# Designs tried in a protein design run: designed miniproteins, single chains. Part 8

Each design is a single chain, and the fold is of that chain. pLDDT is the mean over its residues in the fold that is shown.

## One batch from the design tools (miniprotein)

Design m245
Fold by ESMFold2-Fast:
Structure m245 (fold): chain A 95 residues (1-95)
Amino acid sequence: LIDLILDTVRDIGKQYGVPEEFINEVIEEIRKILTDESLSPQEKKFQVRKVVSKLLDKIEENLRKRGVSDGVVQHFIGLVSTTLDGLIQLWVQSE
């Protein structure tokens, strides 16, 4: 599930035109959180959600910069948020 979360973050970031350096930073931060043996599954979920929020903000910025309408931006942000939160929740339940 960790690899699936990281691959999904990478694919989404690339699809929505997020800079490669930012995608790599987000992936590395999520990997560090998910592999931190000092954190509980619930603490990891909370910390990963914070990192995902930064990715969602970057996606929204890039879509708006490309002239995508507010309604379409919110639709895509909603889909991405739901997908990533679902994967994180499945990972927490598997631990």
Scores: mean pLDDT 81

Design m246
Fold by ESMFold2-Fast:
Structure m246 (fold): chain A 74 residues (1-74)
Amino acid sequence: GAEGAVGLGETGEQAGLAAAGAAARAPNPVAAASIDLTTGEGKVSVNGKLVHTGSAEEALALAKSYGKLVTERA
């Protein structure tokens, strides 16, 4: 473990906020979930980029989480 580097965890979050502020070109992230009924696998993409592959239930949970954030912003 890295118990002495607690600030590094927040650095990534702060960088994300700064990037969102500086690059407001895609203000509404679009999350899409694709489920393969043959294999039972789920995939999640954000703005056309694949970010997760795994079980269908995990993909649905992530897609709902992103959808909720978009709704709260609207």
Scores: mean pLDDT 55

Design m247
Fold by ESMFold2-Fast:
Structure m247 (fold): chain A 77 residues (1-77)
Amino acid sequence: SLDDLIEEMKRIVEELKKDPSRAEELRQRYRDILSRAVDLINAELEATTDPAEKERLLQKAKEISKLGEEFDKIVEE
């Protein structure tokens, strides 16, 4: 589920690179998926007591943050 959301975000960023004119369409879809991914990570972080699982979730959060930064850079330029 989370990995599927991250994969979809990566696909959106790649499509944006191919055709920046789709920025408005892709931004709406990206925001929806990002919101779901953030909510899922936050829920799992609150539920877990395993330090290794917490570290894994934090690494996924960093990956999502980098994708968001990449998306924003493309739409701002």
Scores: mean pLDDT 81

Design m248
Fold by ESMFold2-Fast:
Structure m248 (fold): chain A 69 residues (1-69)
Amino acid sequence: SNEEIAKKNIEVALELLKQGDVVGALSALAEAIKVAEGELKELAERAYQALQDGDVETAIELLEEALKV
């Protein structure tokens, strides 16, 4: 499903952030946002904005919350 694809890309983004790969995380998260809907999309978009602003800690918290949806 699109939700499973979105969540898989969010898991990839989290793993990339743990490795310090912010550019890779943004790419994975952009793919998640394309197919995500509702609360999952809102959390993913907020995490993407946090990463663009350099706020990696907030992005990780938002992505962990997104995986609970």
Scores: mean pLDDT 88

Design m249
Fold by ESMFold2-Fast:
Structure m249 (fold): chain A 86 residues (1-86)
Amino acid sequence: SSKAWLEEREAAIKAAGLTEEEIPLRLLAEVAARYLAATVPSMTPEEVELLRARSPAPVRAALEAALADPSLSVEALTDIILAAAA
């Protein structure tokens, strides 16, 4: 379930030594990355255009990366979002 996944990822992020302030930001980036990794390979051109138009710049950067290389991991896409958001 989504709740079980969120709880698991929050625990893993805490174990990696991130601060309480950094945890929600990392987790939100991972949610966006997971969505892109799961959905982009199956998107129509129209769905890609809609997502591109409605995504904030950090998520759009990860979307373009996923379109160029569908083999990118959730971790790699998360790092792209966080780097673009900084």
Scores: mean pLDDT 81

Design m250
Fold by ESMFold2-Fast:
Structure m250 (fold): chain A 67 residues (1-67)
Amino acid sequence: MLVPAREAIERAARVLEERGLPLSEETIETFLALLGDRTVDARDLAELLLPRGGTEEDVEAIVRALS
């Protein structure tokens, strides 16, 4: 599923924070700079944003939030 990257990154960051896997502000800014003006696949984005210690269940939660 293709999604606008800027809004998707912000939403994914919130989902990860709620799950106890917060992204750093630096990480969020980096991905916004690289992808923010693009459309991206929701699953590919979720996997790219997933921090160390994240699982497939966290990927699925992000993908569901972006649908």
Scores: mean pLDDT 84

Design m251
Fold by ESMFold2-Fast:
Structure m251 (fold): chain A 97 residues (1-97)
Amino acid sequence: MEKVKEELSRILGLDEEEIEELEREAEAMSVEEIIERLLAALERVAEAHAAGRELSEEETREIGRVAAIALLKSLKSKEAGERIEEALLELRRRRAA
């Protein structure tokens, strides 16, 4: 647990307080809500890439926050982690077709 929080802090540039805030958000959100937000964020990345535009700093921050919430939810619940992984694998399969 602590090792993952330390890695998130380093990778995303978040302090300990910001990580605790993300943990509270992850705990309050349903798995379905987190999956919906994660897929929407990934779709925005794909749309920007297809349009040949760069993501804004704000868009990048929002995507990073959603990804961190999904990861933290997965660490607290195996069921949540499995559902999130399945949703990501399905998205990848659709893009590989």
Scores: mean pLDDT 76

Design m252
Fold by ESMFold2-Fast:
Structure m252 (fold): chain A 87 residues (1-87)
Amino acid sequence: MVKIIAEIDGTKEEAEKAANRIVNEFGGSAKVIGDNKIEATIDGTYEEALKAAKWIVDNYGGKATVIGEKPATFEGKPDPALRHPGL
């Protein structure tokens, strides 16, 4: 399992929706640890965690850091084509 800390460009409600989507897309667990901050544990390889971190940034913007043997950080604005719709 690989851990990701993400700070999304959005509200706490959007962070909660993002946490649920991360679990649905990549497996493992995710929880909101702040207003827009998510701690996710990906059930998979380091490469899958890198894909998950990029997916979070592409969909929600902000920053996502993969925590582990090789820390990696992704940062950017949401991709309009991948933007998460409302509830």
Scores: mean pLDDT 76

Design m253
Fold by ESMFold2-Fast:
Structure m253 (fold): chain A 100 residues (1-100)
Amino acid sequence: SMEVERNLEIAREYRDKAVEYLNKAGLTELAKKVDEYIDEGLRNISDEEKVREVAEKVNDLALEAGKYAGQNPEKQKYLLEAGGYASMAVIAVLAATELL
């Protein structure tokens, strides 16, 4: 449906923004993991259990990023942006799953 397609487009856009800001923070490995996990969610939108696992994995990465932000105050602005976009990407994947 067009609603599913729109949520998938939103998820990809926000994923790309999350990756961009993590790379600006110098967290290239974390950026790759966020990209990989959200892509896994996008590939498995018909599998509610798999999408929930993806959401949990992204949340675990957010906790890791939070620890790094506490140690690197100069990076906090990029990490806040990355966290917001990653959350929106996950919400869009969950919305696409619910619409199937």
Scores: mean pLDDT 87

Design m254
Fold by ESMFold2-Fast:
Structure m254 (fold): chain A 100 residues (1-100)
Amino acid sequence: MEVRIDLSGLSLEQKVEALRIYARLLIQELDELIAEAERNNAPQELIDELRRLKAEVEALLAELDANGATMSEAQVDARAARLLELARRFAELHARLEAY
């Protein structure tokens, strides 16, 4: 799965809002995947990894909600890079769960 977040041409305020939207969508997808993993009796270790990943995405969203309005371009870019890493980890866990 190719993960891409295109923030080119956006203002700082628009970039923060885009990251908040992507984080919320990723949390929704994680909730759906956790529920599917539990239904399919996937290994507990994989379910625990999904829950840890969800907690990391929720923490990033909370940071954007609390501080997004005062973030610099560099701070927003760092959060975008982290969200891409979290989305990549989601794709890897999703692929592992397709075996169940």
Scores: mean pLDDT 84

Design m255
Fold by ESMFold2-Fast:
Structure m255 (fold): chain A 81 residues (1-81)
Amino acid sequence: SLLERAIGLIIRAIGLVFEALHLAERSGSEEARRLAEQADELVRQATRYLRQGNYVEAERLARQAAELGDRGVEIAREALA
């Protein structure tokens, strides 16, 4: 269902934001921190749409948040290597 997809993507995005922020702090990567902060803002927007019953927009924003969070994790890991 749309609701299950939106919730799943929001949970995934939240996990990636926390991982990206943690790794950004450890690596000192400002780029990774910025990406994690942008992903966090998209998670907040996705959650707001979810509460409104707009599962299509919630899914779209959560997917974007997960993509940015994942990129933040990648950049921070590269900075730690």
Scores: mean pLDDT 90

Design m256
Fold by ESMFold2-Fast:
Structure m256 (fold): chain A 70 residues (1-70)
Amino acid sequence: DLQSLSPEEQARLINEAPAEEQLALLAAVGRRVDDVAPFLDVRALPEEAQRLLLGGSSPEVREALLRRLA
């Protein structure tokens, strides 16, 4: 159960997953996106996963993510 893991452990699973699985794992994070986002390797995520991450995050976290992508 992904939801039983810490945000750091959830991010680690996503970072280590194949690209094909990263979108589904990130979607399963759901409401904890803001907590998980600081630990994600955002540049390595597929574009659709990056869009889900940006769309699901708070304005503050989204701004930080955009700076990490620039």
Scores: mean pLDDT 80

Design m257
Fold by ESMFold2-Fast:
Structure m257 (fold): chain A 80 residues (1-80)
Amino acid sequence: SAVEEAQKLKEEADLALEEFEKLTPEEAYKGAQQGYFQMYQQKQKLEQQGSSQEAIDILQETADKLKEAAEKFKKLAKEK
């Protein structure tokens, strides 16, 4: 289902965020920004297909987490 696919993408993003903590802030920023863009594209695809609101909401929440992480890593990269 769309919800199961969205949940899998959320879990993959959560694992990616853990891996980003092991990278340099610059690399982590790039990864988080790319992840945000990927989630945004997937959300648009589900919206165009008229998929469940629950699945769309999961992707939006995941995108927001990646965006917040990208802002955090961007700041860290500029501090050194």
Scores: mean pLDDT 84

Design m258
Fold by ESMFold2-Fast:
Structure m258 (fold): chain A 88 residues (1-88)
Amino acid sequence: SREEKLKRLTPEEQKRIEQMEKAIDYLESKNADPELIEKARQFLDEAIEAYANGDRERARRLYLQASDVIAEMIKNIIKEEKKKKEKL
């Protein structure tokens, strides 16, 4: 299970994953694209599995891919906010 995999991570790795999960949850609360939310969560779950297996290079790449999806969601939110201001 995901919880059993998380127990295999170091405290520092667990903290990074927790911070990423909080960022994804926050973006979901801001009505970010559901497909991008799912994609970010998929990369994060794969990163957790890679960390649990000791593959830190793979985990780092997957974490960065999740981070890139988060950055895209932030850009989309900013773009939508600008569009709303232009119609006021």
Scores: mean pLDDT 83

Design m259
Fold by ESMFold2-Fast:
Structure m259 (fold): chain A 100 residues (1-100)
Amino acid sequence: ARAAALREAARAILEAIRDPTFVIPAELYDAIRQIGAEYLIMSKTESDENLIEWLMNRYGLSEEEARELLDTFKILTGLASAEEQKAFFAAHPNLLKGIR
C-alpha cells in the first residue's frame, strides 16, 4: 500500500513537470512530502548517479524519469540558482499550488 502511494506520488510530480495545467491531488501531498524527506536524507551521502538508481528502484521510474525528478528536487531544495528557480516556477506554477 505505502509503496504504491509513493510510486503514484512520484508519477504525479513528473506529470506536473510535463503538464503545467496538471493539479496534484491533495491526497498525495503526504506521499510527496515523504519522497522529499527521503531525497534530503539520501542527497547528503549519495552521488547523483546513486540517487538516480535509488529513484528508479524505490519509485519504479525509468532513468529519464529519475533524472527529471532529481533535477526538480535540486531546484526545489535551492541547489539551483535563483534565476533557474524563478524560470522553473514560472513554467510550472502548478507545482507551487499543489505542494505545501
Scores: mean pLDDT 73

Design m260
Fold by ESMFold2-Fast:
Structure m260 (fold): chain A 87 residues (1-87)
Amino acid sequence: TAAQEAGRAGGPVAAAWMGAAENGLSKDIPGFQAGVDAARAAGGEKSGEHYRRAGIAGLNQDKETAGRHAAEASGDPVAGEAAARGL
């Protein structure tokens, strides 16, 4: 599964995020995808990926994980700003 693949690449946190994404992306896929596309257009592939990961954590309502990854993504100006705005 995508969760197992993410776990192999990024460890237990990445696995938890992808597991949440498989269940959570059904809530507001169009809005979330638009945000990813905007970040990618403004800051490139890495910005889109940071936005996606922060958003997935937010959809899980795991404030601690979302905050940690927003902080990690803040090294990317576009994704960091989007994450800080409460994805």
Scores: mean pLDDT 51

Design m261
Fold by ESMFold2-Fast:
Structure m261 (fold): chain A 100 residues (1-100)
Amino acid sequence: SRLAALLRRAVEALEEAIELIEREAPSDEIFKQLKEAVTLAMTARSLSTDPAVVALLDEVVRLVQEAAKLLSKGTEEGRREALELVKRALELAREALRRV
């Protein structure tokens, strides 16, 4: 389905963002993947009729946006906290994908 395809792409973007954060890649590459994940999650949300999937995707968007703010601070602590938020967003995106 189109919804499943969007969610799979969102999962891939989050997995790439985690890899980029862990290897301390340039911030522009990390932000590109986080923005793609938000766009895909928001599009998937608009196509979903399941309130559980909508709630999961709303939390994914919230976590990714918070992670981006933490990364923008340029601190080691912010990077570590952002990594944990993106990992949690990935778990929720995978749960949403399992429901569709």
Scores: mean pLDDT 92

Design m262
Fold by ESMFold2-Fast:
Structure m262 (fold): chain A 73 residues (1-73)
Amino acid sequence: MEEALRLYEEGRLAEAVEPARRALEEDPTNVDAAMILAAAGEDAPHAAAEALRAAQGTYPEGLWAMALARAES
């Protein structure tokens, strides 16, 4: 998980996708991993939607809304 966040903060979204997917496979409620996948244009599992709602106000509005839509799609 820390690796995916670091890559995301560096703007290396393509490289962050695999660590983020792995983190979500191990913990579907990992909101940070769901946010990274959404930023890269990837889908997140529905289980991540609850964690994303709980994190409302912690992330930038646009990115949070996109991540939630990806988890709920």
Scores: mean pLDDT 69

Design m263
Fold by ESMFold2-Fast:
Structure m263 (fold): chain A 97 residues (1-97)
Amino acid sequence: MVTADIYVSGNFAVIVLEAETGEEALEAGRRIAKILEEKYGARLVLLKVEGKTAVVALASSLSPEELREAVVEALREAGVEIVSVEFVSREELLAKL
């Protein structure tokens, strides 16, 4: 099972994905990025994997609340369990990268 923590600041979102393997986390991250790009017009800024964690950073023209909703729906479509959703400062968002 893949789990996610979601952080939103302005027109940016960071999704931190944890799985049993880094490959599973990366595959989930790619799937989520594709959904957000194709359905919501978001732009992938960063996708990286380290250990069992993948980090997806996205930019969008959506409002912060609309971006939060888009990310939540993309995670559900990808079969990812949402652990937390938080609106954060830009400085806090950058610390999640």
Scores: mean pLDDT 87

Design m264
Fold by ESMFold2-Fast:
Structure m264 (fold): chain A 70 residues (1-70)
Amino acid sequence: MEKELEEAKKKRDEEAKKLIDYGNAYTQAVEAGASQEEIDALKKKMDEEGQKFVEYSEKARKLEAELRAS
């Protein structure tokens, strides 16, 4: 369980970094006058990583609660 918690936290932090990276790429694309298709693709990536971030954050929270209850 502790290893699963650390893995969930690591995955959460990895997804947070990807969100920041895609956010920066989105800003650069808009500033550079990239196509709407490219901008929409970056938004989709941000949404996907945001969903994963929430999932891993919830998993970590549940695992912490289980460890405290055990």
Scores: mean pLDDT 82

Design m265
Fold by ESMFold2-Fast:
Structure m265 (fold): chain A 60 residues (1-60)
Amino acid sequence: SEVFVRARRDFVARRPDELTLRKGEVARLLAQVGPDRLLVEHRGRRGLVPSRALGLPILR
């Protein structure tokens, strides 16, 4: 099963390792990186997003 997360709010990348997401976009969850960030993939791009900007994991 794949795991996805939905952006609860807009998030704008401020670092090269971060990924910009708009509110409502769904990204594939790849890993948890530290206590407050998730590594996600959206439209072929990967990057870190704060966990507070993302919803609970969705199984598909």
Scores: mean pLDDT 85

Design m266
Fold by ESMFold2-Fast:
Formats: sequence, C-alpha cells, structure tokens
Structure m266 (fold): chain A 87 residues (1-87)
Amino acid sequence: SLEQLLADLEARRQAYAEKVKAIIDSETAYLKKVASTMPDEKKLEFYQKAAEAYRKLAEKSTDPLIRQTYEEKAAEFEKLAEEVKAK
C-alpha cells in the first residue's frame, strides 16, 4: 500500500538522519576537545563561532532530527561561551 511505502521511506530517512547525528556528535566532541586546550580568550571566540556555525547549519537543515541536533550543539556552545565569560 502507499501507506506502507511511506512508512518504509520514513524509516530509511530516520536511519540516515541517525547516522548524520552520530557524525555531528563525533565532530562536536572533537571541537570541544580542541577548545579545552585553548586559553580563555581564544576559547570564548571559538565557542561563539561554533555556536553561530551550528545555528546556520540548523537553518539550512530540512530534516527535523538533523536540525534539532544542530540546534542542540549551538545551544551547548552558547552555554560554554557564557561559562567562559563568567570566569
């Protein structure tokens, strides 16, 4: 049926989105590791630029899971930037 075909396509889309999410998670962990070795001034600038980049990627993303993942990463870097400012 058409309903079954649409369900199968959605399952395939979800599987692809999960793989992309895993890549984003891995890249984000690497960026955080690199930033952790920086002095606070450079760390702040890095976190702000990373947050802006992820916000732009979220705006360009048509897949809801990928968009949400980028929005979450942007919020994480925004929070990290505020923590550096509070020192």
Scores: mean pLDDT 88

Design m267
Fold by ESMFold2-Fast:
Parts: C-alpha cells; sequence; structure tokens
Structure m267 (fold): chain A 78 residues (1-78)
C-alpha cells in the first residue's frame, strides 16, 4: 500500500510524473499476485499518463484511489 499512498500524495502535490510512476509500481505488485488484473491495470496506466500530461490531477487521484482499493482487497485475502 505504500506505493499507492505515495502516488496519491504526489498527485495532490502536482507531481504528476511521480504519481504515474508510483501507480505503475503499485500495479506491478498487484499483478504479481493477481495476474488476471494485469490488463485492467495496464489500461489504467495509460489513462493516468494522459491525465498527467493534461494536468488533470483530479483524474490521477481517482485512478490512485482505484488502485488503493485493489491493494486493500489483495492484502485482506492474504
Amino acid sequence: MEAVEKAIEAAKQGDYEKAVEYLKKAGEEISEKLPEMKEQLEEGYKEAEKAGKQGDGEKLIQLAKGLKRAVEAVEKME
């Protein structure tokens, strides 16, 4: 969950590049445990990169919250 939390903080601070980087890192950890979600996570990364390039911090925060929920679900299972 640390990578997801850092992504949310970076997005709130306007560090869109760091937000995207941490989102990808969190997604890689999720995809290792749940390979079935890999395609959905990859689509989310593309949306995050587009939002970051347009300065759409609110979209980045929404995507980060989605990843946070996915990480919590995985950790509750284990």
Scores: mean pLDDT 74

Design m268
Fold by ESMFold2-Fast:
Structure m268 (fold): chain A 93 residues (1-93)
Amino acid sequence: SHMQEELEREIDEGLALIILGVLKLMLDRGRIDPEDTARLLLTLRRLDRAVYDRAVDLIAAHLGLDPAGRAALRATDDASAIAALLAAALAAR
């Protein structure tokens, strides 16, 4: 049903925006955990691609990731691989 698909899309977008808000709060407080952040990013990717793209850009800006680092974050769906990349970026600061 078109109305059911539209409602599901609105719910997924709403959940994605809440998760984006949580990520912004974590970044603002300097409390970025690589494993939790990796899981939140993969959840965003499933819920809403546009919100996921915004979250990747915010995290990349916070960690000082270049375009290659941003591409690497997007290239995998493995939470452990994303967490390792985020941990390496944090350690490089």
Scores: mean pLDDT 85

Design m269
Fold by ESMFold2-Fast:
Structure m269 (fold): chain A 81 residues (1-81)
Amino acid sequence: SWDDVLALHEQSVQTLEERVQELLDNKASKEELQQLLDEAESQINSLDRLAKIADPERKAKLEELRARLQQLANEIRQEIA
């Protein structure tokens, strides 16, 4: 169901947020941060594809998850720079 799809994507975003925070707290290498940036960008692309077939209410939830991933990507880019 769509509820299951959204729940799985929300859990994936939450896990990535936790991994990014752990790496930032431990002063991880730029290579490790780049790998998480690539994962975040890949997940954004997946959410964008789902948004094309979603109804307006589900699009709103996907857009919320996308915004969280975009914030993570921006934080990683700032650290890599």
Scores: mean pLDDT 88

Design m270
Fold by ESMFold2-Fast:
Structure m270 (fold): chain A 100 residues (1-100)
Amino acid sequence: SIKEFIKKLKEIYYEYLQKLEEYIEKHPEDKDFVLALHKEIQEILDKILEALYREDYEEAKKYLEKLIDFLEEKKKTANEDLQKILDELIKKLKELLEEL
């Protein structure tokens, strides 16, 4: 159901946020980069959620694919610790995409 999908998406996102907070504590020099990354992720997530609330599954899928592509690109320039966080997020989002 759409409610279960939204719940899973939110759970994935909250787990990611907790890992990002721990990452910033270990890498305070990356704070500005991580905040910019977080802002872009939030903007795409808002579009996914808006599409899901309108039951526009094609639009939700499009933005979820855009989010995955964005994260794959950002992973290329991330350090090893951040790459692990982004890899786990990408994996979970790809699994969720298969449910649409």
Scores: mean pLDDT 87

Design m271
Fold by ESMFold2-Fast:
Structure m271 (fold): chain A 64 residues (1-64)
Amino acid sequence: SLAERLQAALAAEGITLDQGAVDRVAGILQAHPGEITAEHVQLALAVEGQPVDRAAAERVAARL
């Protein structure tokens, strides 16, 4: 699922979120039409109080 891929991508970047936060971020990303971009990843993670730089967001997006 998108949530499982997101959880694995975040873990690769050393980011730990609880399962509820992962599910909410995945829901935000899935609600957006089209491909998941680094900008969408940054904005969705910021909602959960998890800031990431552009390079980390690009690596996460590439794994989704």
Scores: mean pLDDT 83

Design m272
Fold by ESMFold2-Fast:
Structure m272 (fold): chain A 88 residues (1-88)
Amino acid sequence: LLEKVKELAEQLLAAARAGDMEKAEELAKEMGRLLAEAAYKNEKFEEVQKVIIEMLEQLASDPEALARVEKAILEGYNEKMEEIEKKK
């Protein structure tokens, strides 16, 4: 889980720096889904959250990119939490 989130963070930063915001949003949504899984299992949540926060700090100089990525993370988190609730 943690290694997957780190890999996604690197890919997201590369996509954002290349101007591929659609790719960055897809990766951000996937990160949100993994954050929800970590929260549900009560395992590695703080470590996953730390990776995400450190990545977001790298985007702080671009408020538009930061806002889009934050929104995508939240969307992925909420979608995964709904899936978990539905399946129980």
Scores: mean pLDDT 80

Design m273
Fold by ESMFold2-Fast:
Structure m273 (fold): chain A 94 residues (1-94)
Amino acid sequence: SEEIEERAEEALRTGDLELAKETALRALEEAGVEASEEARKLLEEAKSPEEILAIAQGIAAGVDPAKVVELYRYILENPEDKEGAAEKLKELAA
């Protein structure tokens, strides 16, 4: 929705993690998608508005939450393995 897009843009501009998390949860509710416990934990552990909103967008777009969780877990555990992260991202886009 327009309100969610506006709040997302504000979170990105200000770096406000709380606003990003609130916006992500509202976006999921509007999409009619319930975040899994693991997905919700990843939203809590995310360190940037970009990460929070990307996870929420993937889930809202109907991507399997388990695949989103797996990608983010891989990135957190292997921050220098950009190629492995890219391969996981291709699986989400397929």
Scores: mean pLDDT 72

Design m274
Fold by ESMFold2-Fast:
Structure m274 (fold): chain A 67 residues (1-67)
Amino acid sequence: PVGALSREEFPESELGEVYGVLLSSRDLLTLYFHSLRRAGNQEAALELTRELVLRYRGRPLAEVLAA
């Protein structure tokens, strides 16, 4: 599934410093790879991850991932 390389690929500095306060690094990483898989490209995935983090503030992560 996910390994150490997955964490290296995740833009932790960009997202983690801002959004890490809103959810754990594991959840951020999960959202990022979910978005990456769905979007098919890195830039769109990054933007989707940011949107999902904001959505997650008001809803369970499980619902977001199920979509």
Scores: mean pLDDT 58

Design m275
Fold by ESMFold2-Fast:
Structure m275 (fold): chain A 72 residues (1-72)
Amino acid sequence: ARETLRAVLEEAAPVAEEALEEARRRLEELRAEGAAPSVLETVEVHVRALELVREGRIDEAVELLLEAVEKA
């Protein structure tokens, strides 16, 4: 699981900036639509993970996403 998620995030690293902009836009759109708190929290975790990937902090992004899955 950790190794697979790390590989996925490493593949996403070259497009992390674009993905981050899209994720931030999606979060604002969901907030404007009055989405449920659980949905907003999920997208906020995704945005934080992409910020870490953009910074080259892939291992921290993996741990953040695994913690989010454990809470669900």
Scores: mean pLDDT 77

Design m276
Fold by ESMFold2-Fast:
Structure m276 (fold): chain A 77 residues (1-77)
Amino acid sequence: MTVEEAKKLFEEAKKRIDQLAAEAIRHADTPESDRLIEEMRKVAEEAAKKVPEFAGELLDYANQKIDEVRAARAAAA
């Protein structure tokens, strides 16, 4: 895998995490939101295994987005 390929996978993972976060916020009052948060974790973990160079940054990004989802859910309640 080239550095350029790794960067593209990292960007794709971040976009997927962003999509899941937005969807989780839309489902704030349902168990579906919790399932989407779990999918965000899985996306980050799988991408981190494929691009170890960006693993820490990717996992930090996912954790930040999960915290944002939880904060948005709390504010909506």
Scores: mean pLDDT 79

Design m277
Fold by ESMFold2-Fast:
Structure m277 (fold): chain A 82 residues (1-82)
Amino acid sequence: DLAAQIAALQAKVKELKERAKKLLESGKLSEKDYVEIMLLLSGAETLIQQAQKNADNPAKAQALLTLAQEAIAEAEELLKKS
């Protein structure tokens, strides 16, 4: 279900943004890593939004969601370094 995938990825991006903010505020995340994480998550949000706009083209929507998942995974790896 494309709609369920989109909702799950939106929730994940929100969770990771909140986690990155808290780690930055506690001094456990560097400013450099925070900026990199926020750029990756903003990129993922854009890809998710484009997937929603392309819901009538499932192959394109899935490709966009795959790219969003890759950006999210990279952000999670940076968060693990904190």
Scores: mean pLDDT 88

Design m278
Fold by ESMFold2-Fast:
Structure m278 (fold): chain A 111 residues (1-111)
Amino acid sequence: AEEILKLGEEAAEKIKTSSLEEVKKILNEVIPKLQSYLSDKDPKVRAAAIISIGKIMGAIASNPELLAYYKPQIENVKEYLEKLLKDKDEIVRKAAKEALELIEKPLKENE
C-alpha cells in the first residue's frame, strides 16, 4: 500500500510542473495501475489507490488550464468517490472523504 501512495504522490508532484501533453502521458501510465488496485481484496490497498487518485485529481484541479481540459474526468472521479463514501469498509470510506477534500479544496480556490 505504501508503494501505491508513493506512486500517487510522485505523479501529483510531476503534474504540478508539467505541460498538458506531459500530464496526458503521466495519466495514461499511472491511472490504469491505480484502477487495478481499486479492485484489490485488501481494503488498505483500495484506500491507498483512492487517496492517490485524489492527490492526482487535486493537482490537476490546482492548475486552471488542466482543470479546464480535465473537468469531465474530475467530475466523473468525484461521482465515483461519492459512491465510495457508502462502502462497507470504514478505511475505504475515510479514504474517499480525504480524496474528495483533496479535489474540492483547489476547486474552491479557483472560483
Scores: mean pLDDT 84

Design m279
Fold by ESMFold2-Fast:
Structure m279 (fold): chain A 66 residues (1-66)
Amino acid sequence: MEEAIERARKLGVEAAEAALAGDTDRSIQYGEEARKLVEETRKQYGDEAAELVRRAFSEAFAETVA
């Protein structure tokens, strides 16, 4: 689970960097990867774990674009 959280943070940073560079398609692709990671985490570890992964992506994205 910690690996999924760290992966989500990296995806959040990469999505934010792509958005800042004007590469909307790439930013969307990183967001889709994060969505898949959240759903796989939900299947394996449940809703609480999935929320932690989703939050890790969202926080990393927000911090990077700030």
Scores: mean pLDDT 84

